# Designs tried in a protein design run: designed miniproteins, single chains, continued (4). Part 23

Each design is a single chain, and the fold is of that chain. pLDDT is the mean over its residues in the fold that is shown.

## One batch from the design tools (miniprotein)

Design m12821
Fold by ESMFold2-Fast:
Structure m12821 (fold): chain A 60 residues (1-60)
Amino acid sequence: SAAERAERLYEKLKAEGKSSPLNPVKTSLTDEELDEFARAIQRDPAVRARLKAEMDAVSA
């Protein structure tokens, strides 16, 4: 569940050309970084909220 949500968020960020909230470049993440990214979201709800805000900013 949490891993699925993290993967979904990452796929959206990747599709929108945003692999990191602080880095606007195209995907630079490896599979290892993807797993670390998913764990970061799962561990800290603030990170998840920040990523959602970044995605909302891109959509605006």
Scores: mean pLDDT 58

Design m12823
Fold by ESMFold2-Fast:
Structure m12823 (fold): chain A 78 residues (1-78)
Amino acid sequence: MEEAKKLLEKGDEAEKNGDYETAFRYYIRAGELAVKNGDYETAAQAYRKAAEVARKMGRTSLADFLERIAKELEEKAK
């Protein structure tokens, strides 16, 4: 849980610097780690952030896919 949040912070810093590819990688790693730890709330947040960055990079199909994953994880977090 703590480690996934650290990865989100690194992603946020990369996004702030306009490094969308690095931000995307950190968000995906955060989501994967959060899922592994059963932290579906943090995982959903991570995949939503990854989807936003994917859209900024012009990867619309990837963004749509990641939004579906985030929505499914959000349902599990209930």
Scores: mean pLDDT 85

Design m12824
Fold by ESMFold2-Fast:
Structure m12824 (fold): chain A 82 residues (1-82)
Amino acid sequence: MEKDNRLIGHVIRAVGAVLEGNYEEAARDYIEAGKLAMESGDYETAIRYFEKAIEVLEQAGLADSPYAREARKLLEEAQKKL
C-alpha cells in the first residue's frame, strides 16, 4: 500500500514536471516509479514507466543523457523478467 502510494506520487510529479518543461526531472520521477514497480514484481508497469522516461527525454533532445541510458538499461532488465 505505501509502496503503491510512493509510485503514484512519482508519476504525479513526473507529469507535473513535463507540463513545466522540466524533462530531466520528469524522467527521474518516471525511473523511480519504474524501480518501485520492479521491487513489487510488476514488470509490465515498470516497462511502461521506463518507456515514458525515454520518450520524454527523446522529445526534449536528451536521448543520450545519463537518465536516458539508465532508463534503457532498466527497461532491458524489466523485459528480461517477463
Scores: mean pLDDT 84

Design m12825
Fold by ESMFold2-Fast:
Structure m12825 (fold): chain A 63 residues (1-63)
Amino acid sequence: SDAARAAFIREVNAIREDLLAGKLSLEEAEARLRALAAATPEVSPDALANILRQLRHEYEKAK
């Protein structure tokens, strides 16, 4: 549903903010994203893989 996708995007952004602010480790952020995706059937494995790749890239760039 559109509401479920919007909620997922908001949670992804919150996890990204916490990761870049140093409130989460990369491992913790990835674990939360995987758990969130498992709870959101609208999110495909490919979409999750792309989000994780982008998150890792942003984290490395922010160092």
Scores: mean pLDDT 84

Design m12826
Fold by ESMFold2-Fast:
Structure m12826 (fold): chain A 70 residues (1-70)
Amino acid sequence: SELEKKIEELDKEIGKLIEEAQKAKVDPKKLKELAEKWYEALNEALETGDIEKFEKEIEKIKKEIEKLIK
């Protein structure tokens, strides 16, 4: 499905950012909080099928991770 394909794509992008954040020695507690937000966004997307809302929430999480790195 389109949702599953989008989840796979965004999961890879988030994973790469988390790896970069870990290398930058970002606080693991803050990364855990962002992972929880990602999990909540994923569950909502699976419940509602709202891909656009999921993409917007993931973009916010990505920006927060990038902000923590630099």
Scores: mean pLDDT 78

Design m12827
Fold by ESMFold2-Fast:
Structure m12827 (fold): chain A 65 residues (1-65)
Amino acid sequence: MDEEVKERLNKIKKELEDGKLSIEEAQKRLVELAREVFADPNVTQESLDLISEAATWLNQQAAKA
């Protein structure tokens, strides 16, 4: 789980940096990933922390844009 979450987050970050995703599209993908993670009864603190860090980073990117 944690490795899949990290991979998906890294892909969102990379596609945003490469201009393949808008901030809005990246936010949508992060919300979808967070929904999947939060729905898992075996969710780990590591996965929650990764989602939180990605949300903070994405909000910082939106503020700079």
Scores: mean pLDDT 78

Design m12828
Fold by ESMFold2-Fast:
Structure m12828 (fold): chain A 80 residues (1-80)
Amino acid sequence: TPEQARAAEREALRRYLEEGLSPEEAAALVAEKLGVSLEEFKKAREARILLAQGKSLEEAAKELGLSVERLKELLEKLAD
């Protein structure tokens, strides 16, 4: 489920932080495991914030310099 995938992502980040990695290094390793770039991972997380603030998928994609199709794919890979 999307909730389980988000929990797995948080668990992976937590484990890397416990191993002494920085938050950015941990995020880079999680992005690699999901098959996306660190930049795309950061943009997908920013898009989730924009959507939670009431912006449309199209508006979020435009602000982040992504196509709607690519943003949708990233959100599905990141369990949203």
Scores: mean pLDDT 74

Design m12829
Fold by ESMFold2-Fast:
Structure m12829 (fold): chain A 79 residues (1-79)
Amino acid sequence: SELEEERERLERMLREAERRGLPDRDIGAVYEKLGEVYLKLGKYEEAAEYYERAAELYEKAGDLEAAKRAREKAEEARK
């Protein structure tokens, strides 16, 4: 499916971003996008985990608004 192909693409992007040592904010954005794809796939716990990891990276980057948004998405995914 398109969503499964997007998941695989984002997982490759994540590995490359981490390998290249991209900024925490950029890596966090890839984790957030993975959370969105897992949510659309109906994999709610995995989506929440990706969103929480995105929030951690955003906090480390000093982006408190993005971190709050990502945590709220994680909480919504677990409902």
Scores: mean pLDDT 88

Design m12830
Fold by ESMFold2-Fast:
Parts: sequence; C-alpha cells; structure tokens
Structure m12830 (fold): chain A 62 residues (1-62)
Amino acid sequence: EAHNNLGNALKAQGRLDEAIAEYREAIRLKPNFAEAHHNLAAALAAAGRLAEAAREGRLARA
C-alpha cells in the first residue's frame, strides 16, 4: 500500500527510476498485487523499458 502510493507520487513527478523501485517493493511484499504490477508496467513503458513493461503487464492481467 504505502510503497505503491509512493511510487504513484514519484511517477507523477517524472521520477521514473524511483517509482519503479517503489512498485517493485510493493510487489515484493504482495506478489499478487495486480495494481502494483499494472503501475510498474506503466512506469517501465514511460521509461522506455518496453520488454520489462510487457512482462509486468501480463502479470497484472492474469
């Protein structure tokens, strides 16, 4: 929860690498956290890391 919310705030500020780190921590604590996987995919895509974004997007949709 807190890590996902912090990731959202960092992404809104364009701090994509820091947002990615916070979303990864949210997933570490809750591996089935679909919202965090979705948010991580969006942040990775915004950072141009398209292969990683596609992988995380698949997990969010599962």
Scores: mean pLDDT 78

Design m12831
Fold by ESMFold2-Fast:
Structure m12831 (fold): chain A 86 residues (1-86)
Amino acid sequence: MKDTKPPKPLTPEEVEELQKLLNEFGKAARTDPEKAVEILKKLREFLKKRGWSDEEIDDFAEGVIGSLKKLGKITDEQAEALLAAL
């Protein structure tokens, strides 16, 4: 199946940086919403610098927020606030 927007390959170092940002985001999303929004902005800049579109980044961030909600790491209210910040 041909994807119109396939995931861009990342180097091992870039994968580690992305994992670090996602781990920090998951912690902040529950305890510090201002910091969580700041981390989302850093994530956007990181991916945009590597040729991701704003739409691809929004889809990715929505997936991350949805995953945290599904795993019970954040509340529905916290998820809605983060999605509104995109």
Scores: mean pLDDT 76

Design m12832
Fold by ESMFold2-Fast:
Structure m12832 (fold): chain A 60 residues (1-60)
Amino acid sequence: DKEEFEEYVEFAVEKMKQLSKEMKEELYPSAVEEIKKLGEELNLPELAEEAIKKLEEVLE
């Protein structure tokens, strides 16, 4: 589950990097909510927090 979660996060970050700045800003809240939900369901809140920080870096 941890490896699957990490693969999902890497995939999401890679996809977000390919989007325009406007699309990143529009989709970012949904991606954060989904990662938060998965982190809670898998009991991996620290990994979810790290994933969100990676997405924040992509917005810059």
Scores: mean pLDDT 76

Design m12833
Fold by ESMFold2-Fast:
Structure m12833 (fold): chain A 62 residues (1-62)
Amino acid sequence: MTDEEVLALARRLAEELRSLRGKDPFQAEVYRAFLYMLIGIEKAAGNEEVAEEIQRLLDEAE
């Protein structure tokens, strides 16, 4: 998966998190968990810039 594809996925997950915030806390936590998983994968791969951008998207969604 390219960096662009990962960021596109992360943006989609962050938008879902934002839409569910305050409406369905359980589903919001599921999307948050997926975003943290992606951050962990990118950090383990040495893709620090991609991991930081995903963290920014997560922070903005909350």
Scores: mean pLDDT 81

Design m12834
Fold by ESMFold2-Fast:
Structure m12834 (fold): chain A 72 residues (1-72)
Amino acid sequence: MKEGAIRFLQLLLDHTTNPETQAELQRLIEEAKASEDEDEINRLVVRATKLVMDNEGQAAVDAAAAEFEASL
């Protein structure tokens, strides 16, 4: 669901400290909000997850995922 994808992207942003990574995540979040294509939204989530993993580490991704599951 689009709302769930956007929530997860926001949680990735919450666990990001690098300003350049934060700026790129904000762009991906706005792109996801503007899209009605489920495949596009899924690609944006994958791209954002990899961006955070590469720049913040796997622990940041794991923390966002755990918080997302706890919010369900």
Scores: mean pLDDT 82

Design m12835
Fold by ESMFold2-Fast:
Structure m12835 (fold): chain A 80 residues (1-80)
Amino acid sequence: DAARQAAVERAREAAERAYEVAKELMKRGDGLLAQRAFTAGLNMLRAAAEGLGASDKEAGTKRVREATEEANRVIEEAKK
């Protein structure tokens, strides 16, 4: 399903962004903010895995989208 694959790919891209933000924060000594960014990315990958395994395709896609939005909010907050 193209829509589900697109949602999973967006989740992967946002997780990669969270990793890059965490890596930069670690270089600056901001370990707590780095942990928050890394955790957001990890939670999004977990949501994507749950979405792919869901018997209800629409509910699974919604889960991935919601997790992606939450992760993006945390990533933006962690950049400050």
Scores: mean pLDDT 65

Design m12836
Fold by ESMFold2-Fast:
Structure m12836 (fold): chain A 60 residues (1-60)
Amino acid sequence: AVVKQLEEALKAGDVEKALELAKLVSANDIVPLLPLASPEVAEALVQEIPALKQIPLPPA
């Protein structure tokens, strides 16, 4: 499943893979996974995906 692969990429800190996979899923599927990401990866996702800009970022 794409969501599972995105979760794994976020946990691994693979920004490039996470951005690629995030484009294939809805913002609602990404939001629960943001706390699993490093601040760097979470920032990159918010910057690349405008829909995520409406969602509070996890604390640093």
Scores: mean pLDDT 72

Design m12837
Fold by ESMFold2-Fast:
Structure m12837 (fold): chain A 68 residues (1-68)
Amino acid sequence: SKEAEELARKALEAAKKGDIETAAEYVREAIKKYGEEEANEALQKVGEEDGDVEAGENLAVARAIAGE
């Protein structure tokens, strides 16, 4: 959904700044509101559209933290 993609974009923006904790909070919020499948689809989509490798790596760490 567009709402899940909005939270995914906020997570990616935090990841670009190196703020992994804030990125993890946005990922957790997306999972809570939209479910794990929809949140993961939104995160993959916005990551692919952006193409920033370092942000993608930081976002992967944030996703791992959010799953704890």
Scores: mean pLDDT 81

Design m12838
Fold by ESMFold2-Fast:
Structure m12838 (fold): chain A 60 residues (1-60)
Amino acid sequence: SRELEVLRARTLAEAEEGLMLMYAESTYIYTGSEEEREEALKRAEEVREEMERRAREIEE
């Protein structure tokens, strides 16, 4: 159903954001590179925004 597709898209976006945040923090812990951490955080935000935009379009 449409509702399940929207829910799935949002759940995937949340999972991807969580994984990217974990990756960013792990990168900082193991490499100490602020630049790599900042890039990973920006990637996580971009993924979250794109998935949320897509979920809203499906719900529309």
Scores: mean pLDDT 69

Design m12839
Fold by ESMFold2-Fast:
Structure m12839 (fold): chain A 69 residues (1-69)
Amino acid sequence: AVITKIENTQLWVDKTFKAGDKVRFIVDGKEIEATVSSAVPVDGGSVFTATLTTQDAPLIKVGDKVELV
């Protein structure tokens, strides 16, 4: 899946995610793992928040890959 939009702590993705899902972000060849803390379905995918640290959250950008683990 691909991150399509970011607003504050909210991430838009082109796939349906659910709270409790484990996800892996691929950012410039680096893997960052987190758990989905909340998810809401939207047109074309879902909006979710994840258990990202304050240091890891700013590394995520629009166009980055994210996959279910």
Scores: mean pLDDT 84

Design m12840
Fold by ESMFold2-Fast:
Structure m12840 (fold): chain A 64 residues (1-64)
Amino acid sequence: SEKEKKIKELYEEMARLSRELHRLVQEDAARNGLDRLSPETRARIEELKARIDELQKEIDELNK
């Protein structure tokens, strides 16, 4: 169904964003150490988290 197709696409997008988030954390940790992420990296992580939360809300609405 169109609903199932849309949900699959949203989960795939969430997976892509999650991989980007993990990559950014690993890159910044390698550069600055584990105890302190750069302000730029922290801001980008918050943007990615907000987008992931938005996609989860879309999935939840479609499952009603």
Scores: mean pLDDT 80

Design m12841
Fold by ESMFold2-Fast:
Structure m12841 (fold): chain A 80 residues (1-80)
Amino acid sequence: SATAEALLERPLLEAAAVAAEKGFTEEGFRAALETLVEALRRAGTPPERARRLLERLLEALKEAGAPEEILREVERAREE
C-alpha cells in the first residue's frame, strides 16, 4: 500500500545514515536486512513495491559510501 511505502521511506533512509555513521558489518547488516524483508512480507507488500523500497535503500547506501559487500546483500534481496 502507498501508506506502507510512505511510512517506511524516511525510516529506511535514516537507518542507512545511522548504519554509515556506526560502521557497516556484514553480519549486522544482513540481520537488519532480513528483518526488513520479513516485515515487508508480513505487511503484504507487493513484490514490485518491496523492490522499489530496496532500490531506494541501495541508492541511500551508495550515497553513504557503503562497502560493496553490503550493496551486494541489498541487490540479492531485490531479486526475491
Scores: mean pLDDT 66

Design m12842
Fold by ESMFold2-Fast:
Structure m12842 (fold): chain A 91 residues (1-91)
Amino acid sequence: SAFRAAAETLREKAERLRELAEETGNEDAERAAKLLEKAAEAAEAGDRMEVAAQEVGLASFSSVLSKSESPVDQEIARLLDEAIRALGEAL
């Protein structure tokens, strides 16, 4: 199912964000990982309204981080954008 595929992508990106948080100590990477894990849970549950709400929240967070001059923040935004695309394709 599309939601199952999206959830798998989100969990993969969350794991990469947790690795980034451990390597850099960046709290936004840890926050991003937790948000992707919550979005994956909604997708696994088939909760279309919650998936749509999470996509909006993730897009807002990515937009803020992409404006940062920090390479770490830009990498977090890139991983969030990949997750947002996966959720959008499932909706």
Scores: mean pLDDT 86

Design m12843
Fold by ESMFold2-Fast:
Structure m12843 (fold): chain A 79 residues (1-79)
Amino acid sequence: ADLAAVRAEAAAALEFIEKHREELLKNSNAAQLKTMEFAEEVARLIVAEDLDALVELVARELGVPREEARAALERFIAD
């Protein structure tokens, strides 16, 4: 995967969320807000290249072992 393109996409997603934050909050229920917050946190960590924090977040939210989350993220990042 092109990491520069993935980071650019994550940055664009963060900009979209920030620009439309009031509209998203107004039109979203609690479950949709939680999904948006998770997506925003994932995008921030991708932009920061903080793989360890991203592994911890994914492991926590999916209820999987940290090593399984790391393996999945490494497969996503690998050529």
Scores: mean pLDDT 75

Design m12844
Fold by ESMFold2-Fast:
Structure m12844 (fold): chain A 68 residues (1-68)
Amino acid sequence: SVEEIVELLEEIKKKSSPEIAELLEGAKRLVEQGNYEEALALLETIRPNLSPENAELAEKAIELLRKM
């Protein structure tokens, strides 16, 4: 659901640098607007820049977006 994806993005954002948090806020806005394909592309771009723990959360969000 959109709610689960948004919660995952907020969790990653809390544990990220300000620069990555801003990109995650952008991804969250795309999800809220129903732009799932753009949100997916942005998250795939960001994922390599995350800690392993945050990368796992991002992968879960990506999997949920693919089901939308």
Scores: mean pLDDT 84

Design m12845
Fold by ESMFold2-Fast:
Structure m12845 (fold): chain A 66 residues (1-66)
Amino acid sequence: MEELKEEALKLTEELLKKGKSMSEAVDEVAAKLAELGEKDPRLTAEILAEVMRHAARLTKERRAAE
């Protein structure tokens, strides 16, 4: 669980750094979780909620770093 969450957060950071939107980053992470065989919808939703929160925070910090 923790390992999947950490990888999801790291992938989100890389996608945002490449210019992907938050929605695109979340979709890519969701697709990767499905490919890894994660079938628990509650666990997937929890990881995606953390990803969305982290992506929003990084987007604000990146914008503020002028």
Scores: mean pLDDT 74

Design m12846
Fold by ESMFold2-Fast:
Structure m12846 (fold): chain A 76 residues (1-76)
Amino acid sequence: LPSPEKMAEAFEKRAQEHLADGNEVAAWAAYRAAQLLKDGMSAEEAIRQVAEELKDLPEDERIRALHAIGKAYLDA
């Protein structure tokens, strides 16, 4: 696994890509995961926390955002 710093960089890069594409929710989710990684959370804990913070969103937006951070994790 990459270091937490390298994973945070990957999530931040994905957040910038989603923001450029106008996908604000996915950008927020990726950026939030990066912040949690920098705060010392494991990748699994960060993803779980972001999923919990997204639970009140419409299902389609939640699925899209969770897919974005899952892909960032796999690409790291």
Scores: mean pLDDT 77

Design m12847
Fold by ESMFold2-Fast:
Structure m12847 (fold): chain A 64 residues (1-64)
Amino acid sequence: LSPEERERLRREAEELGRRAAEALNRGDWRGAAEYLRRLAEVLERLGDHEAAERARRLAAELAA
């Protein structure tokens, strides 16, 4: 990843995490799960495989 691509992905991850938290706060568990799945994809691209896996697991739990 270029430094510019890494910075863009970091900002995307921050925004998706914030959106997921906002959805959880209002009881929108399906919306939170969708944001967390998107967050996991961004984290995977950043090379943070452990954080991506945790986000996927939480998304699956919320979607059940």
Scores: mean pLDDT 86

Design m12848
Fold by ESMFold2-Fast:
Structure m12848 (fold): chain A 56 residues (1-56)
Amino acid sequence: SEFEENVRRIQEAIRELRAAGEDLTPKNIAERAGVSVETVLEVVRKLEAEGRSLAV
């Protein structure tokens, strides 16, 4: 699904930002993942509702 596709892109972006020592802000994640800030926030909210997180 588009949601799981966005989860994968965001997780890869977080991995890259951590490797580069950059801040894990919604803006930085969105720029690296190639999605909007609104998409990042929506993915986080949906994962939290499912008992999942991007940090696990």
Scores: mean pLDDT 80

Design m12849
Fold by ESMFold2-Fast:
Structure m12849 (fold): chain A 65 residues (1-65)
Amino acid sequence: SVSSLAALQILAIAGQQEGLIKKLEVTDDEIEVWLAKDTPETRELVRAMEELAAKAGLKLHVYKE
């Protein structure tokens, strides 16, 4: 199985490749995500990322601009 940190990184990169995330920045203790738009699909993506970030002990920052 994939670790929560690795799963979060994979999910974030996939979201960026699918055009749901317009920018992504990852550091040792946080991940910053800039959403392309606020839709039900991007909200579900954020929810999944929040769960994985909590399990990985990372801070998740989401920007909807």
Scores: mean pLDDT 79

Design m12850
Fold by ESMFold2-Fast:
Structure m12850 (fold): chain A 99 residues (1-99)
Amino acid sequence: EEEQRKRDEELLKKLIEHLSRANEADQAGNYDEAAKHYEEAAKVARQLTSLRPEDRQAIVDLLEKAAEASKAGNTREAAVYSTAAMLLIVGSLLDRELA
């Protein structure tokens, strides 16, 4: 339990770092690099047991859509998807803390 919570905290930091790197790459026009970071973020999100199962699937789907948008050069769409994913992450974690 304690060890799993600590690992989830480390995974959450990794998830946020990948999202930050993806946004930086998209803004720089490095679309393939941005897509890779969104894909890595989706993989990390799948491992986060602290997220509600329904929210976790939605977050993964949004991050995969962000990766596809980045590959197509649609940085605005990628930003919308990544922002929605971040809001779901925050909401899911707050719901857990407040429950």
Scores: mean pLDDT 82

Design m12851
Fold by ESMFold2-Fast:
Structure m12851 (fold): chain A 81 residues (1-81)
Amino acid sequence: SMERRRAELEEARRAIEEELRRRGLSEEELRELEERARERVEEMIEARKEKGLPLPETEEEREELFLAAVAGLLAEREAAE
């Protein structure tokens, strides 16, 4: 259900916010991360179009992709350090 999806997204968002707080990222680093995540969401949407996968049509679906992009970027950053 959409209600369950919203609850799962809220939990995922809280987990990411806690991780960002734990890492102590600067305001500049946070803005850079957000911009890169936004660009990655656009890339993921294009990749989905090429593969014939469902595109995000709701705000919840778009937020899900954004949170996934942030999590992916944080993992890549950790691997690069």
Scores: mean pLDDT 78

Design m12852
Fold by ESMFold2-Fast:
Structure m12852 (fold): chain A 60 residues (1-60)
Amino acid sequence: GKEGLLKTAEELLKMAGNSEEEIKEAIEKLKTLSEEELREVVEAGVDRMRENGIEAPEPP
């Protein structure tokens, strides 16, 4: 459910090198989304991680 997606989003944000404050702020915003919207955000995060294979977004 939504809680599992929030947990995954938190892990993705940690892997992407976000600070604890940034993670808390992002999770607070994500809690206001529907499950479908939250899933889209998580899927986008996973896609970014797969492309980069690392915590940070690749430079342009």
Scores: mean pLDDT 71

Design m12853
Fold by ESMFold2-Fast:
Structure m12853 (fold): chain A 73 residues (1-73)
Amino acid sequence: SDLEKELEEALERVRELIEWLKEEMKRDPERAKEMAEQLAKELDELIRLTEPLNPEFAERLRELREEVREIAE
């Protein structure tokens, strides 16, 4: 469905942002950590909202959230 395609594209954009943040850690770690902390909070909210409606999608968000947490720590 169009929605399923949009969700896959959204996940891909988040993965690209995570890779960008990993590179930013080498240039400006303080800013990168702050941005990663904000992204982690946004992903936590999305996981809570999507879990009852689409648990498989929520699980994929949790995997991305774990990568973001490693940057923020």
Scores: mean pLDDT 83

Design m12854
Fold by ESMFold2-Fast:
Structure m12854 (fold): chain A 74 residues (1-74)
Amino acid sequence: SQQINDQVLKAATAINNGDTESATKHLLEAGKLLGKPEEAKKIGEQSKQQLEQGADPNDVASWASQQISDLKRS
């Protein structure tokens, strides 16, 4: 769980820095640790789409973190 949280934090930092490639990589690593890499990949793709549509990076980071948390509970 700590390793998953660390990957999510790195993804959030990357989103806030506009680094969508790094954000997607860290979300995918969190997804691999949860056994759900395809779902995590979709979260990364949706995060990129939201940023491209002018969403606030802090809101996108919070949303992506919540999506990964929801994967952990399912």
Scores: mean pLDDT 85

Design m12855
Fold by ESMFold2-Fast:
Structure m12855 (fold): chain A 63 residues (1-63)
Amino acid sequence: MEELKEAAIEAIKLNKELSKQEEPSDEQIEELKKKNQEITKLEEEIGEEKAKEAEEEAEKEVE
């Protein structure tokens, strides 16, 4: 759960930074994709219910 929450927070922050840029680089887009893949793998390992709780906590942390 902690790893998923941290990865989700990082992905949300990266996505916000990319959204502020007029033209995000291919490298930045690739980094976001890699983080999303990591989150997906962690979600599969932890289970959907716990993954949902971790994502909700991550969203609260970045607000």
Scores: mean pLDDT 73

Design m12856
Fold by ESMFold2-Fast:
Structure m12856 (fold): chain A 64 residues (1-64)
Amino acid sequence: AQEELAQGQALFAAGDYEGAAAHFQRALELDPNNNEARINLAQALARLGDGEAAREAALSVPNT
């Protein structure tokens, strides 16, 4: 989970939003309560132009 989150963040910083989203999704598969991964996934999806999926991902985070 933590390694997937770190890899996703590195890819996001490099501008690879598709790769970042895949790693954040994997982090959530390993730890469904990882709020940081949910927030980062929403941001990656927003960068890909998928505003609807980004909103849904953000709304799934507790205490948004």
Scores: mean pLDDT 73

Design m12857
Fold by ESMFold2-Fast:
Structure m12857 (fold): chain A 80 residues (1-80)
Amino acid sequence: ASAEAAQNLAKAIGSLEKGDYETAVKYAQKALDTPGISLRAKALAYEVLAEAYSKLGKTDEAERWQKKADELRAQVEAEG
């Protein structure tokens, strides 16, 4: 069910590794827009967005996404 989200996350991470931060944001956002995305994949997408925005110098946006990632990871740990 989350195969499309996983594919978009893989593309986002690959773009981060290449230094293509705008493309990383694009694919992480596509992953979040995928119906049925798992909580773990959603948390990872938030982390990718936080790092990409940080690298782009958008510190306020990076902090916002990092907080969302941290909150969601805490929920995943509490339910697992």
Scores: mean pLDDT 81

Design m12858
Fold by ESMFold2-Fast:
Structure m12858 (fold): chain A 64 residues (1-64)
Amino acid sequence: ADLAEGERLFREGRLEEAVAHYQAAIKKDPNNAKAWRALGEVLAALGRYQEASQYFAKALELEA
């Protein structure tokens, strides 16, 4: 549910709320590469590029 809610909020431009839901998704399933990538995308949209790059790296590691 958290991943789907995060995606909805991201589409609506509610970036901070999307971050919270993606973080909840990662907390429940740390191996969910899609959640790590989605959080990276939202952080990049917020201009938080250093954090975004770390989350993208984790997503790639999990999908390798």
Scores: mean pLDDT 83

Design m12859
Fold by ESMFold2-Fast:
Structure m12859 (fold): chain A 83 residues (1-83)
Amino acid sequence: ASEKEILEGVAALLVGVAMLLAKKGYFKEALELLRKAFELAKEAESKETLELVLEAVEELLKVAPEEYKPELEKLKKEVKEAL
């Protein structure tokens, strides 16, 4: 596997774990993992992985408490700017 493939794989795993944490109410931890996945997606220069992170952020915005929405909206903007 190339470095790019490893970065993409780790980012996808972090997205999966973040969505599981969000389902259990751990929104702070989910947001932190999505930010890490975003950094890996940018390093990989992977549009597909960036789109995966964007979809996850949009799904979290639908269910997250109000207190987490500003940080999720900021992350959504940053991911869209990287696409």
Scores: mean pLDDT 88

